# Designs tried in a protein design run: designed miniproteins, single chains, continued (5). Part 83

Each design is a single chain, and the fold is of that chain. pLDDT is the mean over its residues in the fold that is shown.

## One batch from the design tools (miniprotein)

Design m18875
Fold by ESMFold2-Fast:
Structure m18875 (fold): chain A 85 residues (1-85)
Amino acid sequence: SEAAERARRVLTEDLEGLAELLDSEEGRELAARAIAALEAEDWEALREALTELVVAAARKLGGDPEEARRRAEGLVRLTREAMAL
């Protein structure tokens, strides 16, 4: 559906932005894994890769890694729900 395509595009852009923010090979690999999982609708793999990516970003910016983990879990759930519309 149109809504599923928009949800995929938005999260893909966010994942690419996080990789750019980290500016590291690890960040690029995590973003690639998350994007591949998103395309495959592998929600467990997406949660794992996205969580590592946002935690790494939070650490780089001096944020709270536990808050980042909770936000990643919430984002995966919202994306899954949006793509089911």
Scores: mean pLDDT 83

Design m18876
Fold by ESMFold2-Fast:
Structure m18876 (fold): chain A 85 residues (1-85)
Amino acid sequence: LEEERAELLEKVDELIEKYKDEDGKITAAQLREAMEELLPDATFTDEAAEALVRMYDKNGDGKLTPEEAKAALTDVAEAYLRKKA
C-alpha cells in the first residue's frame, strides 16, 4: 500500500508536467486524460473531471493550477487505494 502510494504520487507529478497548458494550468479535459493514465483500470467521464475541477478550482477560471491538480489526482488515487484495501 505505501509502495503503491509512493509510485502513484510520483506519477501524479509526471502527469502534471505532461498535461499542463501554456499558462501552466490543467483543463478538465487534460485532467480526465491524466486520471485515465494514472489509473488505467478505471474509466473516467468528462463529468467526473469537470466535478473535480469545480471542487479544486479556487480561481473560478475553469482550470487547475499544478498544486490544485496534484491535490485532485492525489485524492483520486487515495480513494482508489482505499477501495482496493
Scores: mean pLDDT 77

Design m18877
Fold by ESMFold2-Fast:
Structure m18877 (fold): chain A 79 residues (1-79)
Amino acid sequence: IEELLEEIRRLVEELKKRAEEVVKLAISEGADPSVTAEDVIEGLEAALKMAEELAKTEEGEEYLKKLIEELRALLEKVK
């Protein structure tokens, strides 16, 4: 159980960092909005899907529920 929780924690941190990084890139860099926005959306959708897969376990569900909400909020923000 402890090893599983550590793996989930590591994946959650990586997914959250990736999602926040792509959103910040879209907002702060001012790159071509058509290209950057599509990249951000793809990245957030991938991260959200991975988080939802991890949430299928009881341990993952409790830990990832908040992350899934945050990822959805970020995805809505970049649309």
Scores: mean pLDDT 63

Design m18878
Fold by ESMFold2-Fast:
Structure m18878 (fold): chain A 98 residues (1-98)
Amino acid sequence: SKELEEKLREAEELIEEVKEKLKEAEAETDPEKREKLLEEIEEKLERIEKILEEAIKKAKELGDKESVRRAILLEAEAGVLRIHLSVLKKILEKEKAA
């Protein structure tokens, strides 16, 4: 399915963008700029999660076990990135309180 392949490609590209923005957020010393980066990361992760839920559903309907597996692995990667975002948010909260 071309549509399924396009959804999985979009999710992969967004995951790479999130990885780069997380590196930028870690290097950013301005709390206000860091907060904006973390907000952008949150929005991208929400979009990734939605795309992957739709991709898993489509792949199951098609009996495409390989695409189901690929989508689940990408969902696991997105989960790790969400944990990283949560850690950076906690650091920012403590910096604002200091």
Scores: mean pLDDT 89

Design m18879
Fold by ESMFold2-Fast:
Structure m18879 (fold): chain A 73 residues (1-73)
Amino acid sequence: SLEELVKELEDSLAAGNYAEATKLARQIGQLAREKGAEGERFARAKYQELLEKFGDKLTPQIVNSFKLEFDTE
């Protein structure tokens, strides 16, 4: 589920596993896109929460992977 993937992403960020965090961010974005507007709202809300909690640990690669899957024109 999205909630399980977000938890795994938070755990990876806390552990400093940025490669795994990037992979999880991509998976979260993709699944959020598949769930439509509700999934996108969830992903955007969680992205803001992650910025507040892990801002200094969120690399541009993680941010881009998170947004890439659901932030389309």
Scores: mean pLDDT 71

Design m18880
Fold by ESMFold2-Fast:
Structure m18880 (fold): chain A 61 residues (1-61)
Amino acid sequence: MDLAQIASWPAEEAAARLRTLPLPVAISVAQALLPKLSPEDQEVILSALPPEHAERLRAEL
């Protein structure tokens, strides 16, 4: 693992955390994070949500 990957790791850690939260809270946190992330990191966060909610949030980007 090289240091260049550090920027993508907050998204993976955030995704893992979202999976432990109640769904309404996870959606609210994802909505706040998504506009500030790269497209690759956005997809990581969206993968932590149910497909129907991920598709709606992706449409808002």
Scores: mean pLDDT 71

Design m18881
Fold by ESMFold2-Fast:
Structure m18881 (fold): chain A 61 residues (1-61)
Amino acid sequence: SLSEKALEARKLVEAGEVSDDPALLYAVREEAIRLNRQDLAEEAEKRVKANAAAVSKAWFG
């Protein structure tokens, strides 16, 4: 659920980690912003963009 993803993302950010799971990356970015962890928010954003490119290539390339 959405609340479970937010809780998992919060734990990752508190541990100084970013997920490799595309389904968690948006939640990690949001929690990193809330906790003023700009470093983790930027890393999550990079991984979101990398996954978006891979998805696009798989469906349209």
Scores: mean pLDDT 78

Design m18882
Fold by ESMFold2-Fast:
Structure m18882 (fold): chain A 90 residues (1-90)
Amino acid sequence: MVERAKEAIETGDRELTEEIIEELNKLGLEDPVGHLELAREIDRLAEEAIKTETDPERIEVALRLSMAAGTVIVAAAVKLVVEKKEKEKE
């Protein structure tokens, strides 16, 4: 997935971007903690592209990928915080 995210950013490929976003959304629903490092790597690549790119289409792809990865990161963080709080009670 990281290689495909890099390709989407480098080419401005909208279809590939949508495919990656759909996959990230599915991973965020099924196992956000197991995919946290993947989401962080995609967000890192997207942030780097946002800082260096001047092409609006590539910036849009990078922003959309960053937002999708951020959703997985937040879902993982929520699950970890909730599990920690539950263990402190029981």
Scores: mean pLDDT 82

Design m18883
Fold by ESMFold2-Fast:
Structure m18883 (fold): chain A 104 residues (1-104)
Amino acid sequence: EAPALSEEERAAAAEAMAFVSAFMAAAAGVPEEEIRALAEESGKESNVEAAEEGIEAARNLPEEERRRLIEEIQARSRAAPPEEAARAALLLELARRIREAAER
């Protein structure tokens, strides 16, 4: 029984995607203004805020830890399940991993 995503869960997954994508882009050396512009195209302020957090997380992590985390995120994203709920859970987990590494 795959649970249907609620509107709140869909919003949380979108924010997690914005955060993870911004983190990955910033870590890869994409200019911060390009990352912000892409987030702004979503039309949602929460996604822009999530992208700002992603940029900040990339700046706060040491280069070696940032690189290892990127490799983990890429591997998990490639192996991501096709189900929407499972993909949402993966995005939330990846965002959590980044936040824990950067804040701590």
Scores: mean pLDDT 78

Design m18884
Fold by ESMFold2-Fast:
Structure m18884 (fold): chain A 80 residues (1-80)
Amino acid sequence: SMEEMDKLVKKVQEKLEELIKKGDYEGAKQTAVDFVKYALKNFTREQVLYAVSKVYDFLEKNASPEEFSEIAIAMDDVLQ
């Protein structure tokens, strides 16, 4: 459901914020990749694309441009 997706997105954003604040960008990338893999197995394509857009928006605002780009590419590789 969308409610379950919104809860998952919030948990992922909170974990990403924690890792980014620590400078653990490898952990942030792995967290984002694992999230996309989990979402693809458990949710519809429409719900996954919604969630990915929310995570991208979060990363764009909270990570450096270089780190955002690297994490976004890794997430997109899983989506393909």
Scores: mean pLDDT 88

Design m18885
Fold by ESMFold2-Fast:
Structure m18885 (fold): chain A 68 residues (1-68)
Amino acid sequence: MREILFSPETAEAFAAMIVGIAKVMKKNGVKIDLEEVRAQIDRIEKAFGPLSEEVRERLLKEVEELNK
């Protein structure tokens, strides 16, 4: 059984937070290191389990948009 504290839902919430922070940094004129963002996503998956495919695709798309 999955842990209540670090369930897939929790991983999705952390992933959304990472994207939110990156968007704020871009609006603030801070250069975003895409490798750092990808590393944070990978770290979440390693620590809390794999993200759903839908959430993962959204995150990758958001990261790519931040580069533009």
Scores: mean pLDDT 68

Design m18886
Fold by ESMFold2-Fast:
Structure m18886 (fold): chain A 91 residues (1-91)
Amino acid sequence: MKEEERRKREIIEAEIEDSFLRMIASIAALSTSPGEDVEKKAKEIYDELVSARSPDELIDILKRLGFDISREQAERMLRGIEILRERGLFL
């Protein structure tokens, strides 16, 4: 019983972290490339963020985009990315 609820909670938490990554990508795109290409730039930034394989790699990408995040936040974001990736093409 509780294991299925834990799995569902993990998915919801992963979707929340994905929403934060999409928001970060949109903010970065607006700051870097304001105008007609914002949607395309946001997608490119989002794709780069979800390609990260370690908290350090994710922190480095975010620093280049002007975001300073804690290692703890990066670890949560990475777990969300890994959960969505494990579900193969859920994205």
Scores: mean pLDDT 75

Design m18887
Fold by ESMFold2-Fast:
Structure m18887 (fold): chain A 82 residues (1-82)
Amino acid sequence: MSKYEKLKERVVEQVRADARSLGLPDEEIDAIVKAVEKALDKEFENGPLSDEEIRKIAREEGASDRGVELAEGYVRFVRNLL
């Protein structure tokens, strides 16, 4: 838990910085970050999510179509770091 929480915080900061560098509006960045965080929490508890489940989470958080694709990519990238 403690190690996971520290890695998650670092990852969330990196995702936010990357999304900001793409020139996305703050509302879109927040939706992507919330989706990534929620997906990572579910993966930590229940094991890996499908791409469809990740995309569903991102859509529920209000991400655009591009934001959904970015959230999916971020979750898959981060999965390899945790």
Scores: mean pLDDT 81

Design m18888
Fold by ESMFold2-Fast:
Structure m18888 (fold): chain A 66 residues (1-66)
Amino acid sequence: PIVEVTGVTDPEALERLLTRLHLEGLITSARRTEDPTRYLITARSEEDARRVKAILEAAGYEARIV
């Protein structure tokens, strides 16, 4: 399952958060797209994708499961 993040204005802060999520085993990979404000994040499971979306939204990002 993929979580899409849009509207990223603080890539360093997002990348630190993504590193933590990877270390916690919630995500397997994250990729910045050609649009520097948009990231695609691969979650380990459907449940982890929902948790990642909630964490990103709580941090102020727009996130959706695609």
Scores: mean pLDDT 85

Design m18889
Fold by ESMFold2-Fast:
Structure m18889 (fold): chain A 75 residues (1-75)
Amino acid sequence: MLKEKMIKEIEENKKRIQERFPELSEERAEALALTATALRFIGDALQKGLDSGDMEKMEKELKEISEIFLEILKE
């Protein structure tokens, strides 16, 4: 489940950032984790699409990632 993977990775990244930089606010750590995770998933989907030549799958995955990211931001 793509949404579950993104949420888990955001949470793991946020925890790691706060553990390394305890002076950083939770809001800032969360924003950094969100941004880095979103960019990572978008870049990975694009690269996989280019490598496989499956344009339809690439477009579907990019749209799904964007939709999930927007859903997470609404929470």
Scores: mean pLDDT 82

Design m18890
Fold by ESMFold2-Fast:
Structure m18890 (fold): chain A 86 residues (1-86)
Amino acid sequence: SKREEMKKALEEALSLPSLEAMKEALLEIAKTFFGEGEPLSEEAKETLLKLAYEVSGEGGRRTVELVIRALEGDPEAEAELEAWLA
């Protein structure tokens, strides 16, 4: 199903070694499954967060939350993600 394809893509995105790679992967997922670029809709954000939790628990949800916030220009989210990936 499209949902299972999106979950697999999200699991792969969460395994990427850098913030920039995760940002790029999340935007590709949004484009592929929602037809959206930046900024992401609230519906797309909610769906991505829910699926991130399903594939990787709270850690996955938190990572996607930080990537979304970083895409929105939040410097605190960027700093936290860089610390996680260092």
Scores: mean pLDDT 80

Design m18891
Fold by ESMFold2-Fast:
Structure m18891 (fold): chain A 100 residues (1-100)
Amino acid sequence: MKIDPETLQAEIDRALALMLLAVGKRIVERDNSPEAIREAVEMAEKAAELAKQSGSPQALRDVADGIRELADLLEKQGTPESREAAEHLRKIADELEKAA
């Protein structure tokens, strides 16, 4: 099968975005500090950027779903910082879904 460079780059960007979200989820599952929350949000924002750069509607949907899962984990922590972060992430996920 001949894979063109643009298709390969889109798949790499999607995989990297999903990996960043997985790392963010692991961080917040272990630590509810403001620093851990900030790091997880930064990873989700970078994942969203990669999804937009991929040009793939599927990548936008998959990353939006992953960001919503991270937001749900943050909301369950019940701190003011985690709830604010969850709301911010849900807005990012909604924007990605509309762009798909």
Scores: mean pLDDT 83

Design m18892
Fold by ESMFold2-Fast:
Structure m18892 (fold): chain A 81 residues (1-81)
Amino acid sequence: VLEELERLAEEAKERLRNGVRSVPVITSTTNKEVQLDVLADFAGRALRLIASIKDPEEREEAERHFLELMGELVEEEEKLE
């Protein structure tokens, strides 16, 4: 589960870095919408994965790891000025 979360986070980081450059920039707002969609997709997938964990303690650990990964993704988004 943690390995799957890390894979999802790495995929999201690649999409943020490469997707922003490959999308034709119509407006800065449109570019930000693409970044937010990537973050939302990652969050949705990660939370569904965490919800599939039957052990409450393992779920809490996965939730904490997810929050750390979300922080890293938000920081990556902020660096794409």
Scores: mean pLDDT 69

Design m18893
Fold by ESMFold2-Fast:
Structure m18893 (fold): chain A 89 residues (1-89)
Amino acid sequence: STLEQLKVIQTAILRKGVIEGLEEEEIRERLEPYLTEETREEAEEAIKKAPEIHKEYKENVSKLSEEEKEKLARELPEREAREQELLAA
């Protein structure tokens, strides 16, 4: 469904914003074309939480062993590639 597709795209953009540490306004601009009245409130709450989640992500990564960091580095690009396929469709 259209709503399910929009939610997947929104999740992908939010995740990229958190991982890359994008500013709230940049995340908002990237999300705007995909937002509906029904999803706007959830997206705004997620955008406001993004800086704190980015901080937690950095702290968690810093606590990982070298093996865990290597695994994360491998898995994130693969996940992002899948999400980019959805954005291109």
Scores: mean pLDDT 72

Design m18894
Fold by ESMFold2-Fast:
Structure m18894 (fold): chain A 72 residues (1-72)
Amino acid sequence: SLIQQGHEALDAGDVDAALEIAEELVNSGEKDLAAELLEQIYLETGDQRALNRLNDLGVEDLKRAVEKAVPA
């Protein structure tokens, strides 16, 4: 699975590959799994790209929630 490949890349120290797999998860609509992988990348490596992408993903989820709650 993509999430397993992401964990394997992170365990190997290949942060670039782990970030790429997180983007593949986003593109396949698996945003929750992408957020999980991005959080793990940030916690283990401190890579700001993971934190920045996680924040962007959170903003996208907030925008989606607001669009559903606010009348057109």
Scores: mean pLDDT 77

Design m18895
Fold by ESMFold2-Fast:
Order: sequence, then structure tokens, then C-alpha cells
Structure m18895 (fold): chain A 73 residues (1-73)
Amino acid sequence: DKEKGEAAAALLSKDDHEEEAENMIKGGREEPESLLSDEAIEVMLEEAAKKTPEVEEAARRFAEENRKLREAL
């Protein structure tokens, strides 16, 4: 969902919330559906691009990890 992408980008803009962004991407123990969809990743990257270069870099790292997790499923 686009909403999850926006939330992930917002969390990445706050260093203290990096763990929450990771948890959202990984989906926890029982909910692999909690992983961001490709559409949510695109939204996250677009929103991060509007922030700072540091947030963009963090968003790209999370997007890459999310894609690997999605392929592993």
C-alpha cells in the first residue's frame, strides 16, 4: 500500500525510529504480508527523495532488503 511506503519514509527520517521501519519491512514473525509491496516501495522512495539525501539512502537500503525478502518468499 502507498500508505505503508509513506510511513516507512517518515520513520527513516527519524533516526530513533529506524527499528520501526525495519519491523514494518520484515513483517515480524507471523505476518510476511507485512512486507512492503512493490508499490509501497516506489512510494517510499518518492517520498524519501523529497526529504534529505540521507533519508533517500536509507529508503534505498530498505527497498533492496524488502525486494530480497519478497523474492525469498
Scores: mean pLDDT 63

Design m18896
Fold by ESMFold2-Fast:
Structure m18896 (fold): chain A 98 residues (1-98)
Amino acid sequence: MEAFEEAVAELKPIAEANPDMSREELAKLLLEAARKALERLTEEDYESLDEKEKQGVELLEAIVNKDFERLEELLKEMLEKGWITESSAEGLLFLARV
């Protein structure tokens, strides 16, 4: 997750410098950041994650792979556990559908 957080932090000043950037363009940058974070995540890194963080990794994989069925299942579980908000779930579904 740290690699993804770093990538998102790098995208924030780009978005702020380009206020006319569309939601679709921002979504594409976030999807690319997610893909790179997953590629950098080792099995050892994954094994060190707690249950919530592991589900977060599965969520990113579902988004990147356009696995809408798995994404909806994971979002439902995380919403029921209170780990994400409905607003966050809607944003993640938008990212997967772009």
Scores: mean pLDDT 70

Design m18897
Fold by ESMFold2-Fast:
Structure m18897 (fold): chain A 86 residues (1-86)
Amino acid sequence: SLVERILELIAEIVKLLGGDGEKLMEEARKALEEAIEEGLSDEELEKGIAELETALWMLKNWDKLTDEEKRALLAERAAEVAARLA
């Protein structure tokens, strides 16, 4: 499902950052649940997936960033996706 794909991408990003990411995962799940309840389209969920895939690519290719900077980038992208999906 699209929800599972989004959560999978977030989990992989969190794993790369070496953190637990539990709070970020909870925030993402809540945003997805609220968006689905409001009748958000599959097309809009796919846009969210594309944003997360971009974030994952950036993390893999921005090896000079500190873990804190990487976490900040992930948080910013997650907030953007959540705002778009809400």
Scores: mean pLDDT 73

Design m18898
Fold by ESMFold2-Fast:
Structure m18898 (fold): chain A 87 residues (1-87)
Amino acid sequence: MDEKLKEIVELLNEILKIASKEMSEEQLERLEGLALGLYTYAQQGRLDAALALLDEMRALVKEHLSEEQAKEAFELIDKIRELIEEM
């Protein structure tokens, strides 16, 4: 597995862990779907599509998480963006 893809998976799992504390089951399922899509596109080298899903994840986080949890999740989202941009 590429080291950047491995780090993206670890960061996505951290975001899902944060979100699971405040998101409903339906909201979390939607976020998990976006995370899986992002990973799949990144693995395929479709970096533009991966970044588009990352922006959708950021929007869900902003809408459904408290300010404190959203801030933590945004730091992880920004790190994923940096990793994708370096690919």
Scores: mean pLDDT 87

Design m18899
Fold by ESMFold2-Fast:
Structure m18899 (fold): chain A 84 residues (1-84)
Amino acid sequence: SDRQTALLALQATFELLEAYLAQGTQEAKEMAVKILEDLAAFLSKFPGLEELQQKALEAARALKESVEKAKEKLREARELAEQL
Protein backbone atom coordinates (compact mmCIF):
# COMPACT_ATOMS: atom_id res chain seq x y z
CA SER A 1 0.00 0.00 0.00
CA ASP A 2 2.95 2.38 0.53
CA ARG A 3 3.86 3.08 -3.10
CA GLN A 4 6.62 5.56 -2.14
CA THR A 5 8.37 2.88 -0.04
CA ALA A 6 8.07 0.42 -2.97
CA LEU A 7 9.65 2.96 -5.37
CA LEU A 8 12.50 3.65 -2.92
CA ALA A 9 13.15 -0.10 -2.62
CA LEU A 10 13.18 -0.27 -6.45
CA GLN A 11 15.91 2.40 -6.65
CA ALA A 12 18.09 0.51 -4.14
CA THR A 13 17.51 -2.78 -6.00
CA PHE A 14 18.51 -1.25 -9.36
CA GLU A 15 21.77 0.02 -7.82
CA LEU A 16 22.50 -3.45 -6.41
CA LEU A 17 21.75 -5.11 -9.78
CA GLU A 18 24.03 -2.69 -11.66
CA ALA A 19 26.83 -3.42 -9.15
CA TYR A 20 26.47 -7.20 -9.66
CA LEU A 21 26.38 -6.90 -13.46
CA ALA A 22 29.47 -4.64 -13.39
CA GLN A 23 31.45 -7.51 -11.77
CA GLY A 24 31.23 -9.47 -15.05
CA THR A 25 31.29 -12.90 -13.36
CA GLN A 26 28.97 -15.88 -13.81
CA GLU A 27 28.29 -15.91 -10.03
CA ALA A 28 27.26 -12.24 -10.08
CA LYS A 29 25.01 -12.92 -13.09
CA GLU A 30 23.28 -15.78 -11.20
CA MET A 31 22.76 -13.51 -8.17
CA ALA A 32 21.31 -10.80 -10.44
CA VAL A 33 18.78 -13.30 -11.88
CA LYS A 34 17.70 -14.26 -8.34
CA ILE A 35 17.41 -10.60 -7.29
CA LEU A 36 15.27 -9.80 -10.37
CA GLU A 37 12.95 -12.76 -9.70
CA ASP A 38 12.64 -11.72 -6.01
CA LEU A 39 11.97 -8.13 -7.15
CA ALA A 40 9.16 -9.31 -9.46
CA ALA A 41 7.56 -11.21 -6.54
CA PHE A 42 7.84 -8.09 -4.34
CA LEU A 43 6.30 -5.83 -7.02
CA SER A 44 3.32 -8.22 -7.39
CA LYS A 45 2.13 -7.01 -3.93
CA PHE A 46 1.62 -3.41 -5.13
CA PRO A 47 -1.21 -2.34 -7.47
CA GLY A 48 -0.09 -0.25 -10.43
CA LEU A 49 3.42 -1.75 -10.63
CA GLU A 50 2.51 -4.63 -12.98
CA GLU A 51 4.50 -3.17 -15.91
CA LEU A 52 7.62 -2.93 -13.71
CA GLN A 53 7.02 -6.54 -12.58
CA GLN A 54 6.93 -7.68 -16.22
CA LYS A 55 10.12 -5.74 -17.04
CA ALA A 56 11.90 -7.35 -14.06
CA LEU A 57 10.91 -10.81 -15.35
CA GLU A 58 12.04 -9.86 -18.88
CA ALA A 59 15.41 -8.71 -17.49
CA ALA A 60 15.82 -12.02 -15.60
CA ARG A 61 15.09 -13.96 -18.81
CA ALA A 62 17.49 -11.76 -20.81
CA LEU A 63 20.27 -12.38 -18.25
CA LYS A 64 20.10 -16.12 -19.03
CA GLU A 65 21.06 -15.22 -22.65
CA SER A 66 23.12 -12.01 -22.46
CA VAL A 67 24.31 -9.54 -19.81
CA GLU A 68 24.14 -6.70 -22.38
CA LYS A 69 20.47 -7.42 -23.22
CA ALA A 70 19.71 -7.53 -19.48
CA LYS A 71 21.43 -4.16 -18.90
CA GLU A 72 19.20 -2.63 -21.58
CA LYS A 73 16.04 -4.13 -19.98
CA LEU A 74 17.16 -2.82 -16.56
CA ARG A 75 17.69 0.66 -18.05
CA GLU A 76 14.12 0.55 -19.45
CA ALA A 77 12.75 -0.55 -16.04
CA ARG A 78 14.69 2.18 -14.20
CA GLU A 79 13.40 4.87 -16.60
CA LEU A 80 9.84 3.61 -16.09
CA ALA A 81 10.24 3.66 -12.27
CA GLU A 82 11.57 7.26 -12.40
CA GLN A 83 8.39 8.36 -14.25
CA LEU A 84 6.06 7.01 -11.50
Scores: mean pLDDT 78

Design m18900
Fold by ESMFold2-Fast:
Parts: C-alpha cells; sequence; structure tokens
Structure m18900 (fold): chain A 113 residues (1-113)
C-alpha cells in the first residue's frame, strides 16, 4: 500500500540518520560535532512523531518528512562551512550527501502516489 511505502521510507530515513550519527560519534568531541548530533536527534524524533501521527495522510507524512530532511541538510551545510577539522568536514559532507539522497528518494516516491 501507499501507507506501507511511506512508513518504510520514514523507517529507512531514521536508520540512515542513526548511521550518520554513529559516524559522527567516532570523531573527537567538539561544539560543531555536538551541534550536528543535536540536529540529527531532532530530525529522528520529528520523523518518529510524523510516522506515528494518525491525523496525517501518507502524502502529508511524506511532505513533512521532506521538510524535516531539507531543514537538517541546510543546518548541516552551515556547520560544514564553519568547520575547520578535515575529518569532521568529511563526515559532515557525507552526511549532507546522504540527506540529499533521502530527499530525492522521498520526492520520487511522492510522484508515484
Amino acid sequence: SVEDKVNEFIDKAIEELNRIKAELEKLPDSPIRQAALTLLDKAINELKRIKNDPSLTPEEKLDRAIGILEYLRDQLEKLLKISTDPELQAALQKAVDRVNEMIEEAKELKEKI
């Protein structure tokens, strides 16, 4: 069903954000790393909330998921621009790239429903 595909996408997005979080957690602690982890936790919690909201249609859940991911991407890009640690820069760039891939997947899913 459309609902199953949207819920599967949200679960996959949460899984990918947790993987990004785990990669950042391997790096030395810094204010930028802590800010990135906080943004990821917020996005994960917001995605869980919309998945479990019975008042939202599948299309509304997908639109909100896209908005959450776009906000996360924009904030991670800001952190990337002010980061001076090459390992943290590489991890943040990889995070931005993965979030962009999820946004494109969500938009493609929306065209099919």
Scores: mean pLDDT 92

Design m18901
Fold by ESMFold2-Fast:
Structure m18901 (fold): chain A 91 residues (1-91)
Amino acid sequence: MRIEEAIERLGEAVRRAAEAEGLPDPEGLAERVRERMRELAEKLLAAGVPEEVVVRALELVLEALEAEVAGDTERAEALFDEAAALIAEAL
């Protein structure tokens, strides 16, 4: 349940970012991201990554996308790196 909430929030952030960039199909892009994130989350859980770590990584990716939309590329890159590190530490 919490993973699906995080994925939905991430999808909404992607939709907003796509709209900010002037893309013609923000909702379609958001749906593709949600689908891939669900697949990735299922694989990580199957690999033994705790649900709380998966949720935190998704929250960091959400914060990274929000930072990119705000024009803070340095912060966005740092947050993406932190999300990747959390997953790597849990494996």
Scores: mean pLDDT 82

Design m18902
Fold by ESMFold2-Fast:
Structure m18902 (fold): chain A 107 residues (1-107)
Amino acid sequence: SMSPREQARRLALLAAGLAGALEEIARWLREKGADPRVIEAVEEAARALRELARRYAEEAGLPEEELEEAREEGARAAREYIAEKEPELEAIEEGALRLKASAEALL
């Protein structure tokens, strides 16, 4: 039902949006002093999604401006999510760091 070009366009925009969201999450985690390994993993995922978006955009003939718009929309959605959930995300990160520190102190 969907053409290969339409499917590629959809995947390009989805990947671009997810990349933008993950980049914003990584920025927030860095600001909060989260585990560098968690930040690096999120940034690597964002980079992989940006490359995937570029490949599908080339297949679909999608302008760079549309990819940038999708990226910005993803970042905005992530900012709204963080604003709503920040106390929960911070508690999870603190809990993880505390468990890691406790384990390292016992080894």
Scores: mean pLDDT 78

Design m18903
Fold by ESMFold2-Fast:
Structure m18903 (fold): chain A 78 residues (1-78)
Amino acid sequence: MSVIEQIARIVEEARAAAPPELAPLLRLAGKYAYQIAKTIKDPEKAVEYSRKAVEAALAAPSLEEAERRLQEILEEAK
């Protein structure tokens, strides 16, 4: 399975499990997960950082906090 397919599965599983009110957080998390994956050359590391990004965003109390956490993860991945 490709890295992109693994990330798509992580995002879709999170979407299926999450209540509808978390849809904005899931859209933001998905965008950053794919961006992180394109930044990291190690496939296993790309998948793990993308999973951490989705989890960090969904655990955030606000959309602003989610974006802050996602930006930090993206900067660490560079």
Scores: mean pLDDT 78

Design m18904
Fold by ESMFold2-Fast:
Formats: C-alpha cells, structure tokens, sequence
Structure m18904 (fold): chain A 73 residues (1-73)
C-alpha cells in the first residue's frame, strides 16, 4: 500500500472517531472505504447506527473519508 493511502486510512479513522464511531468500527469502516467494498461499507454504516450513532453524522464522516481516500489515489 502506498504511504499516501496508508495516511488516508489513518485520517479516515480519525474523521469517523470525531463523528462518534468507536475506534474498532472506525478502523473497519476505513478499511472498507480503502478497499472500495460498498457492500461491507453499507453493513458497517448500519452497525454504527444500531449502536446509537446518528445516521447523518456517520454518512457525513464516510463521505469525507471517501474523498480523502480518493484524493490519495
């Protein structure tokens, strides 16, 4: 993995954590984003919402993370 992509993954975890996502779930979401796994990403978003996190906040953090990862490629 390129250094830029690894850095983007770490930034994605921090963005998701700021939105209230627990660290373990934030790492899984960031991994799904980096791997462009839309099916896993959708399931992990539903998991975050099931844990009581606001859906709009999760979607905003995911979209910001997707942008960061896309700009690193």
Amino acid sequence: MSEKLEEAKKRSVEILKKAGVPEDLAEELADAIVNRDSVRLSRLIDEAVAQGIDRDKVLEAVNESLKVVAEAE
Scores: mean pLDDT 82

Design m18905
Fold by ESMFold2-Fast:
Structure m18905 (fold): chain A 68 residues (1-68)
Amino acid sequence: GKFLEMAKEILEELGKKTLSQEEAAQAISRRFGVSKRLARAIILAVTKGKKTLNAKELAEAIEKLFYG
């Protein structure tokens, strides 16, 4: 879907297969013009304590950003 394609693009641009929570927050903040604080809160909700995000988890974070 659209959000999974966006997530894969972010990972490809950064040359990574997974992102840390901080890397994901920074990437979302830069790409979508949202505060890093908001991005970090959404990522924490998606990861449920996991330290890294794969493409699917990053896509879920982007979806939550747009739809709450």
Scores: mean pLDDT 85

Design m18906
Fold by ESMFold2-Fast:
Structure m18906 (fold): chain A 87 residues (1-87)
Amino acid sequence: LIDEIEELVERLVRKIEDPILRMKAYSAAKQAIDEMKANPAETRKVIERLRQTLEYLASQIEDPERRKEVLELVREIVEKLEKYAEA
């Protein structure tokens, strides 16, 4: 599960051409995973915050096709994190 989420994060960052946005997206995902491991009781809030952060970063992508692809990966990452939290 964690390995699958990390793979999706790698796919997401590879679709972000802007190196600053790419770094911010990677950092946000890594921080969220670390926070979920440290405080399982806050997992739902951490996932929601990550979703909002990644969607905001995706909105900064000028290419509409690239933005759409990144938003689809954000959805997959969030779904996998929610399943991990339920398990």
Scores: mean pLDDT 81

Design m18907
Fold by ESMFold2-Fast:
Structure m18907 (fold): chain A 90 residues (1-90)
Amino acid sequence: MEKAKEGLELGRKGLKLGLEGVRLAGEKKAPIEVINRAIAGALAGIGGEFHAELVLKNEKATEEQAEEALRAGKAGLKAGEEGLKLAEEA
């Protein structure tokens, strides 16, 4: 269950970073590809957060499901970080 909680926190961080990337790309009038990458990062963060929430609400959730939620959260964080980096470099 702790892994699902970690996945939730990482997914939330990914969403925040992706949204910051969207804001920054918009301010810089970055190419649509950069904006789309930041949006993808935010969406991946939302997905990680949602997956972790489902596991945390499931009384019958297995350790494997908690590990999958952690993987989803990590993926969301990475995508959010990548989206923000591209926006910063634009």
Scores: mean pLDDT 86

Design m18908
Fold by ESMFold2-Fast:
Structure m18908 (fold): chain A 55 residues (1-55)
Amino acid sequence: SPLLQRMQQMSQGFDQAIENAGKWPDKQKSKESQAGIQKQKDVVTAQLQAQLAAQ
């Protein structure tokens, strides 16, 4: 499914962004950025899963 492939690519992109945010010198900003990106990943994943289920 093209939608499933897009979900996997997006998940990888978010994971890379979380990893990069973890490398920032400001640890507080780093944690806040990682948490924000994780929440965005969760929201977008839920939306795409709902779309996949509904087709």
Scores: mean pLDDT 82

Design m18909
Fold by ESMFold2-Fast:
Structure m18909 (fold): chain A 80 residues (1-80)
Amino acid sequence: TMPTPAAHLLVEGRDTDEELLRRLREVAGEYGIRGVHLVAPGPERDRLLERLGEPVLVTDSAADAIEILTGALRWDRERA
């Protein structure tokens, strides 16, 4: 329950459905995420995290990211 919203979203995955990516970008925009990054596990991920220097939400899949962001949006709405 971190009060600081994530500025960037990083999804670790080898393959991601285009439908899920479209939905993810939509939900990320509603949450105020500035960048959505799809990366394979490995050294590129660590370099990207170091480069961004801002709060980053890391997930293993686009579906998990959508669930987390949707939950956060619902939480914010209920809190008024």
Scores: mean pLDDT 66

